# Designs tried in a protein design run: designed miniproteins, single chains. Part 80

Each design is a single chain, and the fold is of that chain. pLDDT is the mean over its residues in the fold that is shown.

## One batch from the design tools (miniprotein)

Design m2777
Fold by ESMFold2-Fast:
Structure m2777 (fold): chain A 78 residues (1-78)
Amino acid sequence: VEEMLEEMERKIAEIPTSADPLGLLIEIDTEAGILEIKGAVEKDQELIEKARELAERARETLLEHYPELAERVERLGL
């Protein structure tokens, strides 16, 4: 779990220089969703909050560097 959270943070750092920043956001959001489900099943509220925080940070990082992708992000429900 902590290893997945660390991997998500590494992917967020790659967004500004990635050849596929939207693909990275989709991957991070998918991983966050998996961790939120796990946290809900295990009653681990801290895990749910950490997963949500990382997904939100990924979205903010993407939109800061690629504001033109805002409509696509919203359309994909990210």
Scores: mean pLDDT 82

Design m2778
Fold by ESMFold2-Fast:
Formats: C-alpha cells, sequence, structure tokens
Structure m2778 (fold): chain A 96 residues (1-96)
C-alpha cells in the first residue's frame, strides 16, 4: 500500500540519518492516515531513534509532534515511558 511504502521510506531515512527526509515523510504520513495510526508510526520511529542514541532524529521527531499539536507535557510523558522501557501500547495511551 502507499502507507506501507511511506513507512518503509521513513524507516530508511532514519537509518540513513536523513533527518530532513524523515520530517517530510512524517508530515506526509500525518496527512494520509488517522491520528491514531500516525501516532503509532511516529512513536515507533521515536523509539528506534532513542534506542540508537540518534539525538538529531529524536529532536526532529519531537519537534514535528509539537508542530502537529502534541503538548510538551504529553511529549515529556512519552519520552519518560520510552526511556523506562514501557510497551508501545502504554506509550501510545499517553497520546490519547
Amino acid sequence: SHLDELKRQAIRALADNDVDRLVELLREIHKTVSRQEFYEIAVLLLMEAIGNNNKEAEKAIIDTLKELGVSEEKIKKVLEAIRNGESLDKVLSLLE
């Protein structure tokens, strides 16, 4: 599907440390899918960036989430949950 292709491209951009392309793809995904599906994809990419200690990608994903309407308080809770090793479902519940 077009979504699966966008997801593959976003994962590749993250792996290549192409932060500008990653942000473009996140904005495109946001326009294409439901809010819930967007958060699932964004959180998975954020977890990968944090796990790989990719601070530039982490910051870019966080800044994009803020621009798209996620509050700083929700971002703090999400980051704390990810760093504490919480499940994807638990992290996503903080964005509801």
Scores: mean pLDDT 87

Design m2779
Fold by ESMFold2-Fast:
Structure m2779 (fold): chain A 64 residues (1-64)
Amino acid sequence: MSAEEAREAAERALAQAAPSLSPEALDRMTGGLREAVERHEAGEVSAEEFDRLAKRAVVESLSA
């Protein structure tokens, strides 16, 4: 997964979830996805770890 692909995946996840989230939940999800993208771009996490972090950010935002 390229850095651009990771960023696009995060943006798409935000767009899909945004209508269902409170402003506070949207802010947390945005932060979590941004962190996952930044860590992946820095080479700190694999594509698989990025996917887990992104899914976690979505699930935690939706289940609050």
Scores: mean pLDDT 76

Design m2780
Fold by ESMFold2-Fast:
Structure m2780 (fold): chain A 88 residues (1-88)
Amino acid sequence: DLAKEAARLASRASEIYLTAEELGVPGVEDARRAATLAGLVYASELGDTSVRLSEEEKRRLLEEARELIRRAAEILEETAGVKMEVPE
């Protein structure tokens, strides 16, 4: 279910982004970008006509979002000692 996957990734990216911003540590940009990419897929899956993506494009964007979330989570753990679980 791409909608559930996208929602989960967008939620986790937002959590990392807000935590990093609150703590004043790096990783904000990667987490922001991940939230945007996952959010676009989620909007497309919900039938938002302003966002039209092929299944291949949705899969690619979610893969990019996962990688950005992994990088942001690693930076947050290294800089602030906060461990964030990354969605599979």
Scores: mean pLDDT 77

Design m2781
Fold by ESMFold2-Fast:
Structure m2781 (fold): chain A 87 residues (1-87)
Amino acid sequence: VTSYSGEVEPGGSLTLTHNAPGAKVVGWSRKKEGEEIKGVGAYIGNKVYLADDVKGRWTISKSGDTYFLNMSNLQEEDKATYYSVAK
């Protein structure tokens, strides 16, 4: 299992990357102060899953063995620490 963490800021766009050769599942989660960790998206079997609050704003893509969470139109509610995990 490989993990990444990063903090996002409102007002722009950001891409989170996870290099995971041979992965069957790649997922992203967020942690906000005072909240539990919640899933925001996953890439499973060439299908993209996104949480309802980010659908239509964000997408997940893959190039080779690298997975991308493409976060556009960042809002104040998106400010959090993000984690990625692969299996």
Scores: mean pLDDT 78

Design m2782
Fold by ESMFold2-Fast:
Structure m2782 (fold): chain A 75 residues (1-75)
Amino acid sequence: MITEEKRVIETEVPSASGGKKYRVYAATVEENGEIAVSAIVETEDGKVFRASGATSDELLERAQKLAEELYEKAK
């Protein structure tokens, strides 16, 4: 598993339907001069998915999109 060394982004995104929300976490790990960035998306149902990206902005967008898709499928 990717080890969290420092957090880049932590946020909660409201769902389109209102009342529900997603939790989006982004973390960076630094090993041998390389930085790996991953996002963890958790829905209110406790479903957890991971997304990867090169930048914090890209990572957040990918995580938000994934969270929305998960929410749509949960309907």
Scores: mean pLDDT 54

Design m2783
Fold by ESMFold2-Fast:
Structure m2783 (fold): chain A 83 residues (1-83)
Amino acid sequence: MEEVMELINRLSRELFPGQSAADIYNDKSAAPAVRKQADLWLEVVYHAFTGDLDGMREAIGRITDPRLRAAAEELLRFTEEVF
C-alpha cells in the first residue's frame, strides 16, 4: 500500500497547506466547520489505508466541501484500482 500512502501525503499537502489535517483536527481554537473537514479527511484516509472501500464511500458522502470531496473521490478511485 506504499502508492496509496504517497497519494494520501500529496493530497493532504494540497488540501491543508502549512498544516496537517491532524493538526487542524486537534486545534480546539479552529472553527467547528474546519475541524469537521479535517476529521472527514482523516476518516477517508483511515479507510483508504485499511482498504475499506465502503467506509470511504460513507465518509465521502458526508463531505460538503467540493475541494475536499474531489480529493477524497480521487483517493477512492485510486484505492479501488490498487485493491
Scores: mean pLDDT 75

Design m2784
Fold by ESMFold2-Fast:
Structure m2784 (fold): chain A 73 residues (1-73)
Amino acid sequence: SEAERLANALIEAIRNLDGARALHLIEQIESHPDPAVRAAARALLQREREELLAAIAKMNSPVLEARFRALLA
């Protein structure tokens, strides 16, 4: 699904410590025209929230951490 594609791409970017790609993917999820895709992507990301936040902390990007937390709020 589109939600799985976007969520998995963001998970991969975060695990690879690619902060620029992660920010771009967060923007793509937030701006996606289908609210069902946005909701499903958020649900997938919530399952790994703690692991992903730990990886984000390694990138030393307060902007990325704030945007990721806001996406899942």
Scores: mean pLDDT 89

Design m2785
Fold by ESMFold2-Fast:
Structure m2785 (fold): chain A 94 residues (1-94)
Amino acid sequence: SAAQQQQLEASVERARKDLQKWIAEQKAAGVSDEELIAWLNQRKAFLDATLPVALAALPQYAKSEAELQAMEAQLRQRVAALKALLEEAIEELK
């Protein structure tokens, strides 16, 4: 629904602000841009590695094939949004 989409977008925006704040705090603490980029790339790799495992677990929670397909689509959209946030942060640090 439009309300569910708006809630997801709001959650992603909060995650972006939290990530930006955390990066600023790390930089203030003397962490290098190179170290931050390495961490962000590791987080992207972790999301790629864990997505198949998370998808494989979904059938145990789904009550129908249609519900399973919806849950898989939602999980893929969430992971894609998180990866986009990490990619945005990496580009800003270059």
Scores: mean pLDDT 86

Design m2786
Fold by ESMFold2-Fast:
Structure m2786 (fold): chain A 63 residues (1-63)
Amino acid sequence: SIRIEASGTRSKPGEPVEVTIRALDEQGRVLAEKKITLGPDDTPEERGQKIQDAVREVRKEAG
């Protein structure tokens, strides 16, 4: 019943990426939203952890 969407800004190598994580209901209404910044020096593991933490937070807010 809840969909998780992730959208990012286009960035060049070496630039920070802003990612918006949203939880949506069946009608496409936003139940929760979190914006995070992925740094150019973040490892793939650190990026994955930041995204997972944001997803967990929006899921908790959405119910």
Scores: mean pLDDT 80

Design m2787
Fold by ESMFold2-Fast:
Structure m2787 (fold): chain A 103 residues (1-103)
Amino acid sequence: DESEKRSEEIVELVALLTEDDENAEEAAEKLLEIQKKNIDKLKEQKNIEALQRRKEGEENMIKLYEELLENNGPLSKKQLEAAIKMAKKLKEYIDEKIKELLK
């Protein structure tokens, strides 16, 4: 469900952006570990379509964070950089799980 994926993306974004600069990287790492467990469940279910949608979600999130970084808005550069780093790691993790299922 695209609506559920968008809701999850918003929750992750809000969580990262509501932490102070000292906690941003730690919060991002915790969110990454939770999301990896969710991806592992989708892999166990062999739900390639859901994995593909999650990967696209992370790509969209990265693009959004990069646009926010360029716009010099009220958001911390450190928080946005932590969010981009974690989204990229999660995207790579999802891609690996998809490749494992296709082989």
Scores: mean pLDDT 73

Design m2788
Fold by ESMFold2-Fast:
Parts: structure tokens; C-alpha cells; sequence
Structure m2788 (fold): chain A 90 residues (1-90)
């Protein structure tokens, strides 16, 4: 449990750094870099939400685990869709 919480915190910190880099790339109109950053954010978001769902299951909260997996899928799909839009602009 503690190791899962540590890994989730590490992923959250990396996602924060990537969001800052994404904002800079968009400001520079570097849509190729923006698309690459969004794909990396999607990968880390998928991992963080998988670990979050695992934490909920370890606590016996199957409903929260299912909701976390559903939210994760939607967030990843949104990030990948935005990456595809920026790839068209590059």
C-alpha cells in the first residue's frame, strides 16, 4: 500500500512537470513537442489511475476502483485526441 502511494506521488510530480512543459510548447506554437508531451502525459495518467484503482481494491472499495478506471480511460482518450489535433498542426 505505501509503495503504491509513493509511486502515485512520483507520477503526479512528473505529470505536473509535463503540464508546465506543455504550456511552454503551446506558447511557442511547437505543436510537435506539444503532441509528444500529451502522449507521454497519457501514458503516465494511465499508470497513475491503474495504481489508484489498485489502492482502492486493497482498501476493499470496488466501486471507487471501477470509477477510477473509468475516469482514467476518459482522461487518456482526451489527452490522445488532443495530441492527434496538434500533430495535424505540426
Amino acid sequence: MEELERRIRELAERLKELREKLAEAIKKKDYKEAAELLREMARLTREALRLGAELYRLRGDEEAAALAEEQGRRRVEALLAQAEEYEKLA
Scores: mean pLDDT 85

Design m2789
Fold by ESMFold2-Fast:
Structure m2789 (fold): chain A 65 residues (1-65)
Amino acid sequence: ADLQQKLEKLYEENRAELEAIALELQSDDPLVVGAAREKVNDIAYQYDVNPVALSNYLEKLLEEN
């Protein structure tokens, strides 16, 4: 419950940036994917959430839309 609420708030506050990152994570360019992974880690640490949990949340948002 707590983690889900944090991820939802984080997404709403950073929606445009996270949407751009999600597209970058789907890139065929390893340098673009690497940079996107660093951005995910930075945001996750700022909000005290697990970076893997944030990555999974972004993947689910893309699948369920």
Scores: mean pLDDT 78

Design m2790
Fold by ESMFold2-Fast:
Structure m2790 (fold): chain A 74 residues (1-74)
Amino acid sequence: MMSKDEIYEEALKRLREVIDEGIAQGLSRDEILLRLGEVLSETAARLRAAGVPREEIQQILIRLYNEALEYWES
């Protein structure tokens, strides 16, 4: 199983790829946000499977979402 840190780094990479591809495809902001939500949902499931506590998963997801928004607005 991947470590918590590896799951986090892979999620960041995927979130950035979703933003880049969504912009390249001409997707709306709402469509890109929905796709980001799908990546975050998958990441939450992976963290749960790895035995990460619920409260820690919530903090990780908030951090990932903020990192993705900062990347998108840069």
Scores: mean pLDDT 86

Design m2791
Fold by ESMFold2-Fast:
Formats: structure tokens, sequence, C-alpha cells
Structure m2791 (fold): chain A 80 residues (1-80)
């Protein structure tokens, strides 16, 4: 089965959300080990079974990032 993985990472004060696909728990374990070796911490993990994914299996893509050191600071342009 294929699973959709959403990882929330923190590195150097930045929070990043990565989305990917896996076909085994071994792939997920290798990702977590590689991130830990790079000094990146996994803060949250969500795993959901799916039948098809647009993202190639074993690849992660940055979907969202935030400055975790500054907290929840949302900047939106004010309408005229």
Amino acid sequence: MVYRVTLTLEHDGLRMTLVGSIDSEETLRRWREALAEAGIRVRDLTLEPVDSMPTPVGELEVTRYEDAALGESGERPLPP
C-alpha cells in the first residue's frame, strides 16, 4: 500500500512542512535518520493510506514553511 506522509520539521528556527509518499515504514525510518544526521528535528508526523499519489514514492516536497523562532506571526497585505 502507498501512504501519504506529512512531516513537520524544525531547523535553525524555521518550521517546514514536507509532504511525500512511501510504500514502506523503512523509507520513513531512513528519512527520519537522514534528517537527524543533518541536525533537523521532526516535530510532527502524519501517515494516511492512499491508493494514488501525485508525488513520487520516496520523495519529499516542501509544502509550507514558517519562522518558528518568531512564533505565530502572520503577515498579510491589507486591502486598499
Scores: mean pLDDT 64

Design m2792
Fold by ESMFold2-Fast:
Structure m2792 (fold): chain A 89 residues (1-89)
Amino acid sequence: SSLSQQFQQLAEQAKELIEKGTEEDLQQAKGLLQQMMILAQQSTDPQEKIAAYQTIIELLEEMKKKVDAEEQKELDEVIETLKKEIEKI
């Protein structure tokens, strides 16, 4: 399977877990987001890499709606880091 196909499967699973929004589901979603980050970093196609980082940002924004203010701040820092990485591509 292409990296894009593997990434999309993980994205769909992460989205479902975030929508469920339990503490256990959110912890599992964090694990999937970490795997997605690794796949995005391994991509050599600039457009695929940008699309991957944008998908991760969208999922992190959804996760922010389900967590406390302290964790929202931590997620905001990750989101800003990814936005800066996109600007370098």
Scores: mean pLDDT 86

Design m2793
Fold by ESMFold2-Fast:
Structure m2793 (fold): chain A 97 residues (1-97)
Amino acid sequence: STVFDQLQTELTKLLASLKVASPEERLNLLTELDITLGQITLASAVLQTKLPETVVKNLQEALTVLSTIIETDPSASIRQKASNLVKDIENLLAQTQ
C-alpha cells in the first residue's frame, strides 16, 4: 500500500531523528511521532487491513527508542508523553494478532 509506504518512510525518519535528539528536540519529535501514529491507526481502520510487516518492525523499533527516553530523560512530562506513545503503539500492534 502506497499510504503505508509513505507512513513507514516518515516513521523511519522520525525514529532516526529521535535516537540522536537533544532533550530540547524530544518534545517536538514525540509530537510528530504521535501525529504519525494517528495516521497509521486511521489508515489501518479505513483500509480494514492488518499493518504491513515493515510498519510492525518500525513500531517495535519505536518501542525500544521510547523505552530509552522513559529511562533517561530528566523531564517528567517528556517521560509521560513517551509512556503514552508506548501504550498507543502496544494497542496498535495488538490489532495485528
Scores: mean pLDDT 85

Design m2794
Fold by ESMFold2-Fast:
Structure m2794 (fold): chain A 67 residues (1-67)
Amino acid sequence: AAAARRAALTARLNEIGDKYPEVKEEAQRAVAAPPDLFPAEVARLGGKLIETAGQEMVDELAAAYAA
């Protein structure tokens, strides 16, 4: 359920941080964030990703988060 979705998102965030070192800090903040801060940290990562990797990666992250 929620924990399984969070684990899948954590794996995806780590993949993004490894692929794009420029957003690694934001990805690590999102991974470490408590549930109430997680959406805000994911939004911060999304904003950085649009500058670094473009809209396609932001759309992939949004789709993973919505699943």
Scores: mean pLDDT 73

Design m2795
Fold by ESMFold2-Fast:
Structure m2795 (fold): chain A 106 residues (1-106)
Amino acid sequence: ISEEEREVVEEALRRLAAEPGIRLLLVGPSLLVITDGDPAALAVAREAAERLAEVPQLFVRVRGETVVVESRGDEEAEAFLRRAFAELVPAAQQEAAREYLRRTYG
C-alpha cells in the first residue's frame, strides 16, 4: 500500500469518525460503516466509500445503510487498516457500533 493510498484511508476514517450519525466497527478483516439511514450520515459514508474504492487493495461494498470495507487478501493493507482504525476511531464510537449490532442482529 502506497503513501498516497494510506492518506486516502486515513482521511476517510477521520471524516467518518467525525460524523455523529456514523458508527464504525472493525470485525476481523472487515470495517463496518453503519449510518442507521440518516441522510447526512449516508452522504458522508457514500463519499468515503467512493474514495476507499480507489485503493486497489481494498474491496468496498455498500449494503443499504452499511458500507463494508475489506482487504483483498493483502496482509499489509489489512494491518494498516487495523492500525489506522485503532488510532483514528474513538473507543466510545466502537462501543456504540457493537451495541447497535447486538440489538439489530442479535
Scores: mean pLDDT 77

Design m2796
Fold by ESMFold2-Fast:
Structure m2796 (fold): chain A 92 residues (1-92)
Amino acid sequence: MTPQELAEALRAALPELEKKGYPEVLIEMYRKLAELLAEGKLSLEELRRIGEEAVAAVEPEAEALKDDPDPKAARERLIIRTSEIVLELLEK
């Protein structure tokens, strides 16, 4: 998969994410990732590193999700926080 192919896939997912009511920060993350990949400003290796760093940062919250009385709401909060961390890492 090339950065350009991934950018197209991310853009193609946007209308469905919006229709399903996913958090705005997730949609913003997808748009920013797609733009940076399409412009050649983000490599697939850098994206993988950013993804691994974001996942590691939210691991305690992900572990707590299994014991949450509202797993759906907890998962939405996790998606929001993960998206915020990815956006922060992209600004470096």
Scores: mean pLDDT 80

Design m2797
Fold by ESMFold2-Fast:
Structure m2797 (fold): chain A 73 residues (1-73)
Amino acid sequence: SMTITPESLLEALEKIRAGEPLDPVAKFLLSQIKTLAERLGVPEQEIIDKLTEALETNPFKGLADFQRSAFHS
C-alpha cells in the first residue's frame, strides 16, 4: 500500500518540478494534478504551484485540501 503524507507529496512535487523519473506516488500525484487542471480549466503548473504553497504553509491543511479536491472535482 502507498502511504501518502505531506512529506511524500512534497518529495513527489519536487520530482515533478525537476523532471526526474517518477515513482508510483509521483505518478499518482501527477495524474490527480492533470485531472484537477482539466476540470478547473487551469494549467497543470498552477495546480502544482498552489499545492506546493499549501503544503509548505500548513502541511496538514494542504494534505486535507488536496484530498478534498481529488474526491470532489
Scores: mean pLDDT 73

Design m2798
Fold by ESMFold2-Fast:
Structure m2798 (fold): chain A 77 residues (1-77)
Amino acid sequence: MDEIDLEVYKALGLIMAAVERISAERAEKNGDLETARLHRETADRIEQLVNDAQTLEDAKKALEEAIRLSRETDRRS
């Protein structure tokens, strides 16, 4: 079951990255290039964290960090 759990946590992290990319596209459409850049950089960092996670524990930590980064980007935007 650890394999399925690992895949689920990785999938959740990638969904968060996808949400950040959608936020970047919306910001760019509205002419807010700085906000778009911040969301794209956050998406890239989340994807790196998820791709580097090889264990369930690492995937859980990657998701926790993804949530933190997303909230930080929202505060800075």
Scores: mean pLDDT 84

Design m2799
Fold by ESMFold2-Fast:
Structure m2799 (fold): chain A 82 residues (1-82)
Amino acid sequence: SKMEESRKVAEEVGRELLESYYRDLKEAEELLEKGKKEGKREYLEKAREKAKRALEYGKKFGDRETIERAEKLLEEVEKLEE
C-alpha cells in the first residue's frame, strides 16, 4: 500500500537526511558560482532552492554552521536577482 511505501521512504529520508543538506549546500555554492560567471538566471534559481532546503534542515537539526552558510547563499542570490 502507499502507506507502507511512505514508511520505507521516511526511514530512508531519516537515515540520509544529514548527508542531504550538506550536499544541497555544496550544490547551491557551485550553482551560485556558475550563475555569477555565466549570468544565467536558471542557476541562481536552483541555487536558491537548494540553499532554502539546507536552511530548513539546518534549523531542524540546530546546525548553526549550515544555517549561516545557507543564509549567506540566499542573501547573495537575492542580491544578484535584484
Scores: mean pLDDT 75

Design m2800
Fold by ESMFold2-Fast:
Structure m2800 (fold): chain A 65 residues (1-65)
Amino acid sequence: MAEKAGKAAIEAAKAGDATAAASGMHEMRQLGLADPEAARRGVEAAQAGDAEAAYKASEEALKTS
């Protein structure tokens, strides 16, 4: 489930959908399967509409979990 949420967040960030990216990364953080600081940065970037920063943070969160 967390892997699915992570992939969805990354794909949404690539597509410029900041809201979907933020939702997916929030779920990964709650499940404890992503680095919480990287996931938080990704959520903040996605909510601010910065898809590039959200994408980078999402990848870092998945690697560091």
Scores: mean pLDDT 66

Design m2801
Fold by ESMFold2-Fast:
Structure m2801 (fold): chain A 60 residues (1-60)
Amino acid sequence: MFTGRPLGEVLRSYGITNVGRELTPEERERVRQLQREFGLPETGVADPGTLARLQEALRP
């Protein structure tokens, strides 16, 4: 269980609604764009490092 925002909520905040299943090509490209914006490797996968960075960016 994540402390803070649930994974699905974090992804939806960035326009990625396909939570709990494999990402579509469009959602994967969105993840790559977010990874580029945050200086992360552009894998297109919602890996733990990507999710942690996105969650941190949503904090006040």
Scores: mean pLDDT 68

Design m2802
Fold by ESMFold2-Fast:
Structure m2802 (fold): chain A 76 residues (1-76)
Amino acid sequence: EPWEFIRKGDFEKGIEEAEKDFEKGKITKTEKHVIIGMMHHREGKFDEAIEFFEEGIKIDPTFEVVKGGKKMTEEK
């Protein structure tokens, strides 16, 4: 669950777990990008977070969490 990685602040492990879950077919490529984007947002790296959310939108533009994440991260 993405909130668990955010709560721990262990971004390296959060990213590693997202990659493994994607390789195991537990999450989609878009979901992986969302998780990594949320980790960057939590760290205050908003530009990096936006890049991951934008890549997720390119893969699946109907994925609501990707659109919501981009809106939560200031993108003016």
Scores: mean pLDDT 67

Design m2803
Fold by ESMFold2-Fast:
Structure m2803 (fold): chain A 66 residues (1-66)
Amino acid sequence: SAGERAVAGARLGGEADAAGLELYTGEPATVTVERVGPDGARVVARAGDITVTGLLTAAGSSSEVS
């Protein structure tokens, strides 16, 4: 389903972000993926004080870094 593909895509992107954060911070990273509606997924990758949030939906994608 579109939602399952969104979750899979979000996890892959989050894992890539996590790998980058681990290299940058030297700390272990975590990835959390949650389904958003029927066709979307939100992913959060965090290491140390850095968080990268991504949203994938049928309508498009967005990202935020803090």
Scores: mean pLDDT 77

Design m2804
Fold by ESMFold2-Fast:
Structure m2804 (fold): chain A 75 residues (1-75)
Amino acid sequence: KTEDRILALIREAQALGSREEMLQKINAVAEAAGGREGMILRAIADVLAENPTLSPEAMLERAKVKANAELQKMG
């Protein structure tokens, strides 16, 4: 369910056509969500900044790896 919402958000952001607008949209949702979901969304924004043409599924996979590495450093 959470992953489905994140995938929908990535697709909606990509439809905006502008990398800057995509990043603004995802970062705004990340800030509002907070916690673990916010960390994953911020990681998605990082992946999107590096490669805006990746599939939503590939972005989510890479973002999970980044977010998990950051969480392990916090524990």
Scores: mean pLDDT 77

Design m2805
Fold by ESMFold2-Fast:
Structure m2805 (fold): chain A 90 residues (1-90)
Amino acid sequence: MEEARRLLEEGERLLREGKELLKEGIKLDQQGKTEEAIELLERAVELLEEAVRKYEEALRLAPSEEAREALFEAEVNLALARMALEITKL
């Protein structure tokens, strides 16, 4: 339980940070700051991939509805970050 809780807390921090970088990356791309946008979006992808891993491990150790919802949110944001990065690189 203690380990699963730590993983959920770590995942939440990574998800929050990744979401903020995704938002900022999209904003920079809209402003024509393509290189800066790519750097932030690549970091957002990395953080969101780590959040997904933390939530998957937490769910494996202690299955809960909250952990499933958190994992789903992390997966959705990761998909959005990957799509934004791919579009920005075009």
Scores: mean pLDDT 88

Design m2806
Fold by ESMFold2-Fast:
Structure m2806 (fold): chain A 80 residues (1-80)
Amino acid sequence: KEYELVNGATFTPKTDAKPTVTVENWEDKDSTYKVVLTDAQGNVLDEKEVTVKAGESKTVTFETTLPAGQTYTVKIYKEK
């Protein structure tokens, strides 16, 4: 199963929080996405796969609570 990177963002929570990521499918066919959460050192903390229908968006919530004041990165990959 091959993936390509389509988006990414860094963020620093102000309070301890479980992060949410909205995945938007701008294409005219259903697609599967992989959402990867990493810390500032590049360690993978959590990942989720989500299938998003053509023209829809879905919100993914991670189960990991992230401590405030640390920088994290979310990367969104699309299945080829």
Scores: mean pLDDT 80

Design m2807
Fold by ESMFold2-Fast:
Structure m2807 (fold): chain A 94 residues (1-94)
Amino acid sequence: MEVEKKRKELLEEVTKKYGEYLYNTAKKLGDPRFKSLEEAERYARDLVLGIEPGDIPGPLDPLGKKLEEKLRKEGSKAIEEPVKKLEEELKKKK
C-alpha cells in the first residue's frame, strides 16, 4: 500500500525529468512535435510504463529507438529500486 503511493510519486518525478529531456532534445533537433512540455511528459510516461510509445517523429527517429529503450529500462529501474528501499525504510520508521 505505502509502496504503491511511493511508486506513483517516483513515477511523477521520473516522468517530468524525462519529459523535460525529450522536450529539449526535440527543440534542439528542430522537431516541432513537442510544442509543450506536457506533450513530452505524456510521451515519457508511456515509455517508462512500458506502454507502446508510438512512432517518434522526424529527426528523432533513428536516435529515438535507442532513447526509447534506454528511458524504459533506466526509468523503470529508477522507480523500482528506490521503491523497494523506501518500503523497508517505511517499515522501520513507523
Scores: mean pLDDT 65

Design m2808
Fold by ESMFold2-Fast:
Structure m2808 (fold): chain A 90 residues (1-90)
Amino acid sequence: SSIEQKLQQIIELLRQMRERETDPEVRAVIDMFIDQLQQLIDNNASNEEILRFLRELLDFMRWLAETRPDLREQALEVSRLVEDLIRELS
């Protein structure tokens, strides 16, 4: 589905961020989001479950964009895709 493709695109961008991240706490949070997104895909999660999770991811990405200059461009790219998908699912 188009939703699954967009979720996979978000996962790929998060994997790229993880490869550049050296802070183990930030890396662990990114890994958690990757795992949860994959579970949403594998379990054919409802739009409501996906939407709730995407809002949590968006909050984290916004925090990274504000606090981490080195990750800002990537965090904003993920945020854009997440916001687009939230609008589609709402």
Scores: mean pLDDT 87

Design m2809
Fold by ESMFold2-Fast:
Structure m2809 (fold): chain A 99 residues (1-99)
Amino acid sequence: MDELLKKIEEVIKKAKEKGGKYLRVTFQALDEEGNVLATFEGIAPVDVSAEDIVNAALGAARLAEKRTGKPVKSVRVRIEGLNEKGEVIAEAEGTLPVE
């Protein structure tokens, strides 16, 4: 399993162990030069799978390409575990290459 999947699995596990309720997920679609073409933010339940988050990142890349007409080369993924008060209790960041 790649490093991004492991990071996502670990932040989900950590959030669950600390009584987390939600995940705040941010996807930034990047061009070949690393410029941000689009930013997407969402809330997911803490029981979401790491695979679901990776699939959502790929969906964000496709949506950014439709929106801008430019190819996306990678997606920067930031995931934050939130408690019921909205406090960040776990976090991870990584980059998913796309072609």
Scores: mean pLDDT 84

Design m2810
Fold by ESMFold2-Fast:
Structure m2810 (fold): chain A 110 residues (1-110)
Amino acid sequence: MKSPVQVVIFAEMELIALSSEIWVVRRLLANPSTSPETLRAAFLGLVGSFRAFLELLEELERVDPEHAERLRRRLAGLVAEARQLFAQGRPYLSPEEAAEVEAVLAEAEA
């Protein structure tokens, strides 16, 4: 088990990374020259970052539930943004890839 301070630091860093990846996906969707392959890779990267953050958030809940609650409120805004981007990007994804994105967003909303 990580120390409580390490869990807080890792969770904050991962949330920053998640925010940055959402920003990248938004920029890629706004660029008509972006290939479907690049968009697909970006959405799958976002799935990985959400999963990593959710694991850290579970650890944080055990060591600092007050800090976890603050990060959950910030996560809610990021999930809302990711949902809007997913609605726009869904046509570029395979059914299996779209299901993967939907599953992680649903998990993050719980």
Scores: mean pLDDT 86

Design m2811
Fold by ESMFold2-Fast:
Structure m2811 (fold): chain A 69 residues (1-69)
Amino acid sequence: MSKEELDEEVERGLLIIQAAVTKIAAERLGRSDLAEKADQVIDDVNAGADPEEVRARIKELQAELDKAA
């Protein structure tokens, strides 16, 4: 395993964790629409979606949760 491979695995893991935390927060606030979007983000990360695009989507979901809290 190279440093680049390790960095990719760590980044993927962190994005999944961030999306999962966002999903849990959405479910606790009764925002099933945001929870579904967070699930879609997790699926996209597992499918090899661009990390920058994924990170932007997570930030948008977190901003919507902040408005709901």
Scores: mean pLDDT 79

